# Designed miniproteins, single chains, continued (4): the designs that were tried, part 6

Each design is a single chain, and the fold is of that chain. pLDDT is the mean over its residues in the fold that is shown.

## One batch from the design tools (miniprotein)

Design m12189
Fold by ESMFold2-Fast:
Structure m12189 (fold): chain A 64 residues (1-64)
Amino acid sequence: SLDPALREGLRHYVEGLKALNAGDYKKAAEHFEKAARYFEQSGNTDLAEKARKLAEEARKLAGE
């Protein structure tokens, strides 16, 4: 069984990827930011860092 925080982090990560594919960069950034927080809470610091970098990239694509 996955840790609940890790499971929610993965859920938001997948939703972020779907938003990126749809060109919805602001929603992608929001989902990746949520994923990063959940990954941090679950102790998965490497996944949290990757999610933060994806959020940053999505913000740039959104013109931010």
Scores: mean pLDDT 89

Design m12190
Fold by ESMFold2-Fast:
Structure m12190 (fold): chain A 72 residues (1-72)
Amino acid sequence: LSPAEFRILGAGARAYQDARPTLSPQQAVDIGLRAARDEGRRALDQGLLTPGQMRRALDLSRRLLTDMAQGR
């Protein structure tokens, strides 16, 4: 993964972890995915990422956050 893709995954995971103590697993996943998308848009705007890389990073983020929410 590129540094920008790692930042997208990290932003999603961080937001998920911050939300988990007070929100349901599904709500925490939704918060994490929003944070990942926001980070991806910033990286895209800065020319650090292609649209294809952003799509792949967001797809991976969704899978990882869903697995974390399921305890898998």
Scores: mean pLDDT 85

Design m12191
Fold by ESMFold2-Fast:
Structure m12191 (fold): chain A 68 residues (1-68)
Amino acid sequence: REELRKKLLEIIGEILDIIGDIIELEKKLEKTTDPEEKAELEKKIKELEKELEELRKELDKLAAELDA
């Protein structure tokens, strides 16, 4: 149970870090007027959103294992 709890906290930490990165990139995107920079920022945000989705799936799986 302690091993699963440690993994759960680790994944939560990674999720929070990615959310922070997305917020920072969105703030840059809002202030950016250059189309090239906008496209680059949008691409980075989408990549982080995919990573966040994968981590959420891992979190759900671990939470289910903790409830079992």
Scores: mean pLDDT 82

Design m12192
Fold by ESMFold2-Fast:
Structure m12192 (fold): chain A 86 residues (1-86)
Amino acid sequence: SAEQERLRRKVAELREELKEELEKLPEEEREEMEKYIEEAKKKAKEKAKEMEEKGVSGLEIAKEMFRLMADGVDYVVKKRAEFVKK
């Protein structure tokens, strides 16, 4: 569907944004955030598999993946802002 393809493109865009935000963090904080993101990716992959096994539509899976990716970007941006305030 057009909406599913749109969501997949937005996830790809957010993935690039996340990479850029991680590269802007100090090295120690970057390593901690990278570890958090890898755990979040693993959890997202497991959730996608569970949804697929339950017969959830590709559109609903795409919506959930977009939500998780957007939450991940927001979390890194928020953490970076907190570091700049110190």
Scores: mean pLDDT 78

Design m12193
Fold by ESMFold2-Fast:
Structure m12193 (fold): chain A 65 residues (1-65)
Amino acid sequence: VDEKEVLRALGDIYEALGDIAVEKGDYKTAAEMYRKAAELYEQAGDTEHATNSRKKAEEMERKAK
């Protein structure tokens, strides 16, 4: 398996965990999950997904405060 594909898949998992946290109103956990997803997408070279995940993390951080 390609390492880049594995990193992207892990990013997808963290995005899903973030989405679940948002549905439960846990914005702090959602922000943490989206930040991890963004880092994994960056390592995978997926700039678009990384940018979107980082924006979601920033939005969740604002909601958590």
Scores: mean pLDDT 85

Design m12194
Fold by ESMFold2-Fast:
Structure m12194 (fold): chain A 100 residues (1-100)
Amino acid sequence: PPPTVVQQGSMTVTTADGQPVTINITVTRHSPDHMTVTIEVTVSGDPATVALGRELAEIFAKYIRREGEAAGHRVEVEVEVRTLPDGRVVITVTITLTAR
């Protein structure tokens, strides 16, 4: 079957310094035994805000890994950091869940 998005979520929070942090989560089912969870954290290019974005992405990745492994899945995690032309930074965590 074609890949199907089975769940999506989005939130934006503001740091104490007034910087927005946007978190997008997408769950895609490729087959009954294969799912991908994509977490995108978009932050300003400030090093402190980027560090916070990376920490948030890691917390979500650890949670999903723990749940996936508890459910008997093999879990792979990939992290990509990209700077947008406007200076914002996108931290993308791709978590692949496969039946063992």
Scores: mean pLDDT 82

Design m12195
Fold by ESMFold2-Fast:
Structure m12195 (fold): chain A 55 residues (1-55)
Amino acid sequence: APSLADVIVDFLRRNAVSPEQAREMAAALLASLSTRKSPEEIARIRAAVDRLIAE
């Protein structure tokens, strides 16, 4: 089964039409998750998203 980080990255790949939109969507998702997930899980998700939208 894919991890939550993989699910979020796949969602952004399918729904975001630009890196800017992907950043906005990721920021909203991470803000929502930051109160419910461990810091380690948030770090894993953030790293995966940063990798997706990096130069």
Scores: mean pLDDT 77

Design m12196
Fold by ESMFold2-Fast:
Structure m12196 (fold): chain A 57 residues (1-57)
Amino acid sequence: DALDYLMSLGLSREQAEEVLRLVKEGRGREAYELLVKAGLSDEQAEAGVAYAASQVM
């Protein structure tokens, strides 16, 4: 589950839901920026966006 995965990286449920919403809307850059601002590394943020996209697209 993409939500559970994002939360396992340290995101709150609200942050994880926002990332999934942004990715579903095709706003992967904004989702990536949210993940980086939440404290994820660039590599973790890229992986998080890719995984979220695979689950919602």
Scores: mean pLDDT 82

Design m12197
Fold by ESMFold2-Fast:
Order: sequence, then C-alpha cells, then structure tokens
Structure m12197 (fold): chain A 69 residues (1-69)
Amino acid sequence: MLSVEEVADILRHAMRTGRLSEEERERIARDEGVESLTEAQAAVAAASRFVELAGMDAFVALAGEVHKD
C-alpha cells in the first residue's frame, strides 16, 4: 500500500515531467493489484489514491506547488 507521501512524490514527478517512470508505474500497478498499467492509467490511479487519502483540496494544493516550482 502506498502512503500519501509516496503518492504525492509520484504525482509531483509526473506533473513536472509529463511522464511516469517504469518503477513508478510498477509501484502503482502493485498498489492497484494489477500486472501493468499505461502511464495514463497509472496517473489516474495515483491521483485517485491521493484524493482518497488526503482529499481534493490537498490535490489542488499539490498541483499549485508543482506549478510554482
């Protein structure tokens, strides 16, 4: 199970680069209980997990932090 901090780090990297690494995609796939995910599926799954754990307002704040950096 991914922690909120682990999911936040994955989302920050994805938002900055427009991409997820193979390792990040594999971590999300394991958390979701599937063998593999596309980058788009992994990004949606990570965003959904973060909102589930921290809420929508926290997700908006995270996106704002990445935009400023």
Scores: mean pLDDT 77

Design m12198
Fold by ESMFold2-Fast:
Structure m12198 (fold): chain A 60 residues (1-60)
Amino acid sequence: DEERENLREMGLRTARGMAKKYASEPELAKKLQELARKAEEDPEKAIEYLQEAADLYEEH
C-alpha cells in the first residue's frame, strides 16, 4: 500500500526530527523516540503511534 507506506515514512521522519529538536527536554525526546520505534516495529499501528507523537510535540 503505497499511500499508507508514504504516510508512515513521513511521520517517522517528522517524529525523529522533533525528538532531536527537543533533545534539551529529555522526557519529551525519549517519548517521541519510543513512539517512532513502536511505529517502525508495528506497521499496522504505525499511524496511531505517529499521531500520538504529533500530539506530544504540537503541545510544545
Scores: mean pLDDT 77

Design m12199
Fold by ESMFold2-Fast:
Parts: sequence; structure tokens; C-alpha cells
Structure m12199 (fold): chain A 70 residues (1-70)
Amino acid sequence: MKEKEEELEKEARELAEEVLKLKEEGKSDEEIQEYLAKKIKEIAKKFGVSEQTVADKVVLEYIKLKEEKE
């Protein structure tokens, strides 16, 4: 349903924003990937969707955030 989809998009966007913040803090790509994998699994379980579905949404939100800034 649209309402659950919107909440999933919000969680994906918040995770994308956290990834950007971790990069700005100088965290390694390895640490960021490990954190991202854990969060994706949590969100997938919470919304009853596949980890790939969450990962795809996070990537899209991350690209949007980077493109909107520049």
C-alpha cells in the first residue's frame, strides 16, 4: 500500500543521509558498507521486503541527494 511504501522510502532516505554523513566524518568504505548492510537487513525485516528492494531504494535516494546538492 502507498502509505507503507512512503515509510519505506523515508527510512531509505534517512539511511542514505547517514551514509553521506559517515563519508563526511572520514569513515572507511568498508565500515560504511558493513553499517549499510546491517541497516538494510533491519529495514527489510521491518517492512517484509527483500534486502535487495531496500538496497535499491537506498541507492536511488543516495543518488538523488548527491545530484540535488550539485
Scores: mean pLDDT 79

Design m12200
Fold by ESMFold2-Fast:
Structure m12200 (fold): chain A 76 residues (1-76)
Amino acid sequence: SLEQQRQQAREQADQVVKDMLSELQKLNDEGKKESEKALKESEEKAKQVLEDYNKKKSQVFDKALEEVARLQKLAE
């Protein structure tokens, strides 16, 4: 039914948010480890690693926002 499709879309939107938060936590943990490793070689490399992880986090946020917006439209 249409109502079942709307419910599924709401549940999928909730899952997208949970997956986003999990991925952001993973990227934060990985970014710290990789930055610390790079610092042993150079400060410039460590800075580049952090900038790369910040870009990845921004992409995760943008992708999740687009997917949530799509699913919310389906849930209406």
Scores: mean pLDDT 85

Design m12201
Fold by ESMFold2-Fast:
Structure m12201 (fold): chain A 64 residues (1-64)
Amino acid sequence: FEETPASRALRALNRAETTGREEDARRAAELLGVSVATVRREIRTGSRNALADRAAALEAAARA
């Protein structure tokens, strides 16, 4: 299924968490509009909810 940019960002985040690869973290950071360091920190600390909330806000803004 085709999802919104926010859904793609969450999938990229899940992939980065699963693989641990820098390229996957960079993809998630670009889609979420945050730094790679932010993505890596949130994955490490388990604070994924903050990034999920940000993705939801991007979804709401895109739909206007």
Scores: mean pLDDT 68

Design m12202
Fold by ESMFold2-Fast:
Structure m12202 (fold): chain A 82 residues (1-82)
Amino acid sequence: SQQALLARAKELAERAAELAKEAELLRPTDPERAAALAAEAEALVEEVVALMAQLSPADQQQVMQHAAELGRRAAEEIRAAE
């Protein structure tokens, strides 16, 4: 169903954002592990993009808005840690 695809896209976006945040926080102390986490995040983003191609424009907009909010929160947490 479209609702199941939307939910999956949001879940994968959340996982990607968390891995990307961890990668950024680890980069100064463990650049190799940071690179590995960033690669995992990038792979999940590619899955989100593929799922979005199957969604209505309205549902795509919901995923994009969710991703933007996740990015904003991650940026705030990274700034607070540095």
Scores: mean pLDDT 87

Design m12203
Fold by ESMFold2-Fast:
Formats: C-alpha cells, sequence, structure tokens
Structure m12203 (fold): chain A 62 residues (1-62)
C-alpha cells in the first residue's frame, strides 16, 4: 500500500539524517501495516541497532 511505501521511505530518509528514533518509528509503522515487508524489517533492525536496542532489532529480523 502507499502508506507502507511512505513509511519505508520515511525510515530510509531518517536513517540517512541520523534520526534513529524517527527511523525506528517509521519502520515500525510500516511493519504494523505489513509484517511481511522485508525492507521495513531490515530498516527497523538497522534503526534499533543504531539505538543500541539489540533485543528489539532481533525481534524484527524474523
Amino acid sequence: SQQVKDNVEGAREALKEGDYEMAAKNAKAALDLDPTNKEARKLAAEAYEKLGKYEEAEKVKK
């Protein structure tokens, strides 16, 4: 859906800007809409790892 695509893009831009909290929020929103989205899972894991939230990162890696 467009909402999933918008959240995935928002997560990518936030990661590029170093806003890891916003990246995690956008990636999590995409996963809440589509839990099977591999790009959203990858972005969420990366954002959580950047925040030092390793347990949360592992939970989204499938």
Scores: mean pLDDT 84

Design m12204
Fold by ESMFold2-Fast:
Structure m12204 (fold): chain A 83 residues (1-83)
Amino acid sequence: MGRELAEKALELAREAARAAEEGRYEEAAELLRKAEELAKKAMEILLKESPEEAMEALRRMVELVEEHREAFERVAEYLEAQE
């Protein structure tokens, strides 16, 4: 369960990165929000079941964020403008 939730979170985050790169910031923000919710649930489960898998999932999430850093920064700026 935890691993499947982490995989879904990464999948949504990748979709968000693509949407952001295409200038669809509102869609990217919604996808990131869903990814964050699933990632939080996945981490709670994985830390109890397999700390090793939790660390690997966290590493993959960090790698994805660094790979698409500029796109995610633009989404963050868009969200701040909506406040």
Scores: mean pLDDT 80

Design m12205
Fold by ESMFold2-Fast:
Structure m12205 (fold): chain A 74 residues (1-74)
Amino acid sequence: SLVEEAKRLLEEAIEAAKAGDEETAVRLVREAFELIRQTSDVSLFPAVAEALKAAKEAGAEKVVEEIRRQEEAL
């Protein structure tokens, strides 16, 4: 499902961020939000909130900024 794929992309983005690969993490966040926009499924909001929290804890500033930018555009 698109919901499961979006969650998987967010999880992979956080793993990339923890590994120091912010470029890959930002790309995966963008891909996840493309699916989120297509689903309009409110069950994805907790997954986005957890991804934002994890990115902040990892110190991945560019990833935090990208998630916030994408949320504002929802």
Scores: mean pLDDT 84

Design m12206
Fold by ESMFold2-Fast:
Structure m12206 (fold): chain A 85 residues (1-85)
Amino acid sequence: GRKVAEEALKTGRDAVETGIKALEEADTKEGLIKAIAAALLGIGAEYLGKLAKELGEEEAGEAAIELGRLAIALARAALRRYDAA
């Protein structure tokens, strides 16, 4: 459980950082690519976070799920800005 939880949290943090960069570059093709990457990493963080909870790492798993959801929300916002540009 611990290794999965550590990877879930890392993936979630990477997803959020990528989503923030996607918003900063939202009017560009680079921003579009980062938004897609942030969404995929965010989905991965949610998946690994759920698995971490199943393996007994409830708190870390829940935190990773929340990071994943935040990253997906950031990605969606970046994609909306890209579409409006």
Scores: mean pLDDT 89

Design m12207
Fold by ESMFold2-Fast:
Structure m12207 (fold): chain A 82 residues (1-82)
Amino acid sequence: MAVVDASNADEAYETAKKAGEAGEKKLTILNAGNAEGTSAALLAAKEGGIKEIEIISKNKTAVEQAVESLKDAGIKATGIVK
C-alpha cells in the first residue's frame, strides 16, 4: 500500500505514478482537501491501474467529491473525514 500527501501536488503525482508502476493495487491519499494534489494523485492512480483508493481529509466536501469521481471511474473508493 502506498501513501500520498496531496498537500504537495508535484510529489503527489510522482508518488502515485510510482505506486502504479510498482503494481500497487491500493493507494491512500492524505490531505485530500488540496484540490491540485488530489487531482494529480487520482489521475496517476487511474493511469497506473490502482483498484482501491482511501481519501483522507478534514474537508468533508472534498472527500465526497473525490470518492464520487473514483466510483464513476470504476475504482473502489473509501472516504475518511478526520
Scores: mean pLDDT 79

Design m12208
Fold by ESMFold2-Fast:
Structure m12208 (fold): chain A 71 residues (1-71)
Amino acid sequence: SMEEELERLEREAKRLYHEALRAGVLTPELVQILRELGRLLREARKTGDRAKLEEARRLLQEMREHVQRLL
């Protein structure tokens, strides 16, 4: 379901945030991605908009790659 997908993306985003914070690599770029991701996830949850969910998934992938390169 969409709710399960949203919860999974939210958990992954929180995990990556804490990983970056612990490693001392929470850059302004990463903070900007996190803010945008959080807004898209909240909007997708409120509206049921699949396009917002897919945009959030794309940003989460970019965040994953960014954190992986810094670790």
Scores: mean pLDDT 83

Design m12209
Fold by ESMFold2-Fast:
Formats: C-alpha cells, sequence, structure tokens
Structure m12209 (fold): chain A 72 residues (1-72)
C-alpha cells in the first residue's frame, strides 16, 4: 500500500540522518573507509560534504513519503 511505502521511506530517511550524525562524529574513520585523506581538516571537510548529501537525500525521501500519504 501507499502507506506502507511511505513508512519505509520515512524509515530510510531516519537511517540517513543517523548515518550523517555518525559521519560527523567519526570523520577520520569514515575517511579511512573511503580511501580519502585522513588528516583532521580534510577528513572533517569530507565528512561535512557526506553529511550534507545524506541529509539532502533524507529530505527528498521524506517529501516522497508525504506525497504518498496524501495520495493514500
Amino acid sequence: SALSRAAALYAAADILEVAAEWVLRNPVSEAKAMGKDTSPEAAKATAEEVAKRLREEAERLRREAEELERLA
């Protein structure tokens, strides 16, 4: 149903928000996993860009979920 799909999209958005927070709190570990520069400054900049993209995707999924709820 549209409502169950909306619930799945909200759950996915929540997971992306948790991932964004984790990346911001663990920038060096994330940079290592991605094969990026692990210097504190470069790792922080990379983490901020990754978190920004994750949050943008979370917002997109929430908007899609809201549309599905309106159509249900």
Scores: mean pLDDT 85

Design m12210
Fold by ESMFold2-Fast:
Structure m12210 (fold): chain A 62 residues (1-62)
Amino acid sequence: MIEEKKKKFTEDLKEHFLRTIELHSKDPSASAPPPKLPEELSDEEQTEASQEAAEEARKEVE
């Protein structure tokens, strides 16, 4: 279902953000490659998942 794909994408994005934060703590110019975008999610759903993933990653690092 779309909801499961959105959750998986959010989890992948969260991992990406956590890795980027870790890399930035050592080298501010370093970044991790982003996960593959699922075709089944709309741009709006992708944006929502990205925002949620970023927020969760930030909370986990703090």
Scores: mean pLDDT 71

Design m12211
Fold by ESMFold2-Fast:
Order: C-alpha cells, then sequence, then structure tokens
Structure m12211 (fold): chain A 75 residues (1-75)
C-alpha cells in the first residue's frame, strides 16, 4: 500500500550562518529542495524496490536552528 513518511532534520547554525540565511531567501529555498532529495534517497534505501515521490519540502529558520521538513510517499 501507499504510505506517507514525514522526515524532519534539524541543523544548528552559527550566528553568522543564521544571519546569512535570514537575509537570503533563495538559499532557504535551495536547502528545502535539497532536503526533499535527501529524504527521497533515504526512503529508497529504507524500502528497496519501492516507488518514492517527494510531496513537499520546506525549510524554517528559528533562532539558530534550521529545520527541514519533507513529506515523501512510498508505494
Amino acid sequence: GSQEVTVVEETELSEEERAELEANKDQQALFAEGAGAAAALAAQKAFPGAEVEVLSASAELKGNTLTFTAVVRVT
């Protein structure tokens, strides 16, 4: 059957790295895309032979913590 899997990854940033990402929305978008790709690869390795689709990916910066959230469908 089809299953939706949510992958959450957190990274602690330095103050300098946080300020750079806070000022650069394009970098946040690229990191969200990267998180989606990484989640799809991880799902494929966890479920060999399954079909994996990335449904959504996002990145959120709160304080010094960058949180990536990706939702993948495994069939």
Scores: mean pLDDT 75

Design m12212
Fold by ESMFold2-Fast:
Structure m12212 (fold): chain A 72 residues (1-72)
Amino acid sequence: SEEEKKKEQLEELKKDIEKLKEIIDELPKEVKEQLKEQVEGLIEKEKSWPEPNEEIIKELEKTLEFIEESLK
């Protein structure tokens, strides 16, 4: 079902975010900036859906804040 697919996407996203947190300080600034742009694009894409997944948006927004803090 679409609901199960959305749950799987959210779980995969959370795993990817945890992995990113472990390696973020090791990444070059250029890569961090590219990741920021990708996350911003994912947020815009999710918000453009007829039924946006608010939980995915919140996780992506937290990831964006985390990347932005790592760039300071």
Scores: mean pLDDT 79

Design m12213
Fold by ESMFold2-Fast:
Structure m12213 (fold): chain A 59 residues (1-59)
Amino acid sequence: HMSPEELTAKAIEAYKQGKLEEAIELFRKASEVFRQQGRDAAAKVYEEFIKKLEEELKK
């Protein structure tokens, strides 16, 4: 299992490469792990970023 920090790092790299669907999936996994750790503020940051990426993907 990856740490949420590893998942966010991979998500950011996917985003930089234009792999929006992969980035969304990785940020989603990271947010879930942050929630499981009680790190709700961090989870919310990535949940908002996911919403932004999903809007971009809808085009």
Scores: mean pLDDT 82

Design m12214
Fold by ESMFold2-Fast:
Structure m12214 (fold): chain A 79 residues (1-79)
Amino acid sequence: SLSEDVARIIGLILRAIGSLLEKNYDEAAKDFEALATRLEELGAPQSAIDHARKAAVAAKSGNFEEALKHLRQALRDYA
């Protein structure tokens, strides 16, 4: 259901943020990549998918600020 899909998205986001806070950048990047894939499966706008992928790239480089900026844009474009 849509509520189950939203719960999965929230779970991925919380795990990614947790990994960033722990400086586990590779794990955070994988979670943001999983978010992008899930948004694509749900038929999200391309802009939302692209921002989720940019969040993954920023996370892998340890750029917490840029990762969260792109996450916010992905969620805004999906909503």
Scores: mean pLDDT 87

Design m12215
Fold by ESMFold2-Fast:
Structure m12215 (fold): chain A 62 residues (1-62)
Amino acid sequence: TDEKIEEYGRKLREKPHDPETLTNLGKAYYEGGDLASAREVYQAALRIDPNHEKARELLEKV
């Protein structure tokens, strides 16, 4: 989980507005038990792509 958060954080520095990477980062926070960070990151993904089905699905679980 921490390793995935670091990896996706690095990818976002290279491509900051990638909704797929944001969704994966949110999932890593959720798996680590950080529901607040997961929610914020899923919402960020949806601001970039409101039709991102995976981000919407995962946000409903938080």
Scores: mean pLDDT 79

Design m12216
Fold by ESMFold2-Fast:
Structure m12216 (fold): chain A 62 residues (1-62)
Amino acid sequence: MKLTPEELAQVILAIMAGASLEEAIRAVKEGRWQELIDRLLAEGRPDSLLRYARELDEKYNK
């Protein structure tokens, strides 16, 4: 398994959009990263990113 720095960035973005590490790596290796991202975003929202942003806002504004 070999990942370039660019592929690593794609993996991180997919994870932030809600994919698992294994799903993200597989999609990048198969050249389906863009399709995966588009699908995850179209499904409604990246839950992990929304929850993380909400937690930070609550912590900083209290």
Scores: mean pLDDT 69

Design m12217
Fold by ESMFold2-Fast:
Structure m12217 (fold): chain A 73 residues (1-73)
Amino acid sequence: MLSKEQLEAEVEASLLFMKGSVYALQGNFDEALKAYEEAIRILVKAGMLSEEEAERKLKEVRERLEKLKKQLS
């Protein structure tokens, strides 16, 4: 069950994930990565992600950005 604090963290993280996706689509990969890293950090701080889950998500994000970067060259 999500607390009010966890719900607020989820909303903030979701907005940062959307911001990261917009930057990635614009080819601004450095800003996209920063937005995704901040979103994941917020979820970890709120106790919604373990360290292992955060590392997995960060790896996934980096791999997706590298794929997009290679496509856009």
Scores: mean pLDDT 82

Design m12218
Fold by ESMFold2-Fast:
Structure m12218 (fold): chain A 71 residues (1-71)
Amino acid sequence: METVAITDPVTGVTYELDREAVVKAVREHVDYFIEQGEYELALETARFMAKRFGDPELEKIAEEVEKKIKE
């Protein structure tokens, strides 16, 4: 299974999370915000998660959200 690592800046603990679960959760949260009309929050969430994990699939989600906001 692919995992992504995230370090809690407060506790210094590093968590290894299942990549597919993280991508799915981020996509579901982003889609939820888009459905609620919170486009700016959806984009900020996608960008934040892409930067934090450095995962190309999360970066792709951020690009898709930005494209939806423009058109």
Scores: mean pLDDT 73

Design m12219
Fold by ESMFold2-Fast:
Structure m12219 (fold): chain A 70 residues (1-70)
Amino acid sequence: MEIKESDIDLSLIRMYRAIAKLELKNGKKVPEEELERWEEKLREIKERNKDNPEVVEAAEEALKLLEELR
């Protein structure tokens, strides 16, 4: 069984979404530098998966949650 790159990317997006939701709930302030790193990783995932609407949509949702942490 070979793990597809898109499956790994979806797992990464889900991880960032889970972290963002947790930080929003607990009221902890995430450093801007760390938020920028997560945003850059999500944009990179979105760009390399541009032909996969499910991955693009998930990445956009994660990016929106990170914007709410600012």
Scores: mean pLDDT 77

Design m12220
Fold by ESMFold2-Fast:
Structure m12220 (fold): chain A 87 residues (1-87)
Amino acid sequence: MEEAEAALKAALAEMRKLLEEAAKEVGAETLEEAGKELLKKADEELQKAAAAYAAGDGEAAIAHAKKALELAKKAVEAALKAAREAA
């Protein structure tokens, strides 16, 4: 479970930094609107990762944590694209 714990902590920390920086750059409302569906999916995957970790399924926890981070990155890209297209 050490790898699952490390992966979950890393994904949570990286997602938090990405979302904070994106909110500062484009505004929290723009990030929420443009990234809404992707952020919802990222949250669902984080919940699945936490549930798998609690159940002792390290492999599933790592997989869901990675997917959550990828979805959060896509949400940030969508928000940045929306901000650029509005200019």
Scores: mean pLDDT 80

Design m12221
Fold by ESMFold2-Fast:
Structure m12221 (fold): chain A 58 residues (1-58)
Amino acid sequence: MEELRKRIDELRAEVAARLQTLKAQAGSAEDVVPDEETRRLIRELGELEHEYMELEAK
C-alpha cells in the first residue's frame, strides 16, 4: 500500500513539472498539447489512483 502511495506522489510531481514546462514553452494555455510521454504518465497516474481508491474503500 505505501509503495503505491509513493508511486502516485512521484507521478503527480512528474506530470505537474512536465505540464508546467509545456505551458511556459507554449506561452498560452490553449496551445498546450501534452507530449506522448506526459500522456502516458497521466494515464498511469489515473490507473494507480483508481487502484488506490479501490483498496482504501475496502
Scores: mean pLDDT 75

Design m12222
Fold by ESMFold2-Fast:
Structure m12222 (fold): chain A 104 residues (1-104)
Amino acid sequence: MTKEEILERLTKAKEEGEKIGKNKDMETLQKEIDLLLQYQARVSALSSELFRALNNTPPTPEALAELLYKHKESLTPETLEAALKYAELRVKVTAAVETLKKLK
């Protein structure tokens, strides 16, 4: 997986999150939060070190893509995919919540 492929996935997640926020789709937002909690547990179980690194990284596509690309060679495909899903969910939920806060 290239850095550009990782960045594209995370950028798409941000766009989807912004759409959830604009539409005030609280049912979809809740489902994404539930998935976030599931992947949080999964990544923490697979690598506590990677989980800490992800949570210490800003939930932006650029920052998370840089982190995941840097670590990609040291991770199993299973751990990398779980970390990518967790990062996508963090970006998506953050974008949705920030978009909701901007609506008056």
Scores: mean pLDDT 86

Design m12223
Fold by ESMFold2-Fast:
Structure m12223 (fold): chain A 59 residues (1-59)
Amino acid sequence: GPPRPELSPEVLKVTEEIAEKLRQIGDSIQRGIDKGQELRKKGASEEEVRKAFLEGAGS
């Protein structure tokens, strides 16, 4: 495979932990988006969609 830079064990561990936290944050945001889209399809107001997004993302 292509060469890649040598990383210390500490850097690898921190990188893994950061990646996991970012994945969790992304999942929370996606939940908010999905909830908002469901309400939007039902014909809810923009205010209701925003509230559902915040509730889903903040859960």
Scores: mean pLDDT 76

Design m12224
Fold by ESMFold2-Fast:
Structure m12224 (fold): chain A 62 residues (1-62)
Amino acid sequence: GPLTPEQKEKILAAIEEAERAAVRAVIEEGASAEEARKLFLERLAKAAGVSPEEVKAYLESL
């Protein structure tokens, strides 16, 4: 089913920290852009208790 308002709020609240983690992975650990993107989505998914695919679909709907 669709994401709940509570899940959406958790995704949005976690964006800043997820972005910082992804940027750090590229700069400090040599991660590729694709690996950094995957890490970003996985961190948001974990914060909201949803799949990375659902996070991606939600963000693409904004």
Scores: mean pLDDT 84

Design m12225
Fold by ESMFold2-Fast:
Structure m12225 (fold): chain A 115 residues (1-115)
Amino acid sequence: MEEALRLGEEGRREGEEGRRLAEEGGDGREAAELAAEGAALAGRGAQLGLEAGGAGEEGARAISEGGSEAAGAGRLAAKKGDKEATLRGTGAAAGGAGAAFAAGKAGGLEPLPAE
């Protein structure tokens, strides 16, 4: 559980750095690589949470935030970079979104409203 939380938080930091680099007109390939690293970290956190039968609320939130941040950074890097940055950024956006979705499943046994 602590590992899933850590991976989500680290993925968020990498995604934030990638977004900053892309927004400031830095290297699009480097921004895409940071976004991809963030997405991979969030994805690992989501996988561990699913394997454990749930990441808990805090772990799921961290993974969701990490995945969302990496996805945003990947989309931005894809728009600003060359063909390689576009491919890596698009992959990071898909991976980050997938991790956020998986986090919802890992932490999101929402109680169904009783009929």
Scores: mean pLDDT 71

Design m12226
Fold by ESMFold2-Fast:
Structure m12226 (fold): chain A 118 residues (1-118)
Amino acid sequence: SSAQNQRILNLGLQFAAAVLEEIAEEFERRGEEEEAARARAQAAAIGATPSAGAKELARRLLASQRSLEEVRALADTAAQIGAIIQAALTASPEEQARVAAALEGFFAGLGITPADLE
């Protein structure tokens, strides 16, 4: 349904923001201050308030990264997903359904259900 699709999109937006916030803290811990500032700006631009579930999941996802290069790849992915979701939220119901389905597939690949983001 359109309501279910919008719910999935909003959960994805909260998760993308949470991931970028956690990545900013990781970049700071590694001394990458410019990358930390960029990740914070990207999280702020998303404008979503992450749920407790989204924050916990973002922390666990970041803790699984083994290198700075993996953290950078995750930052780029999270920022791109956030931008795609923001565009979808103002698009047609058909586009919202397409992006919501893609997000469900992405989360399934991570072993995450939409309920885990609550």
Scores: mean pLDDT 84

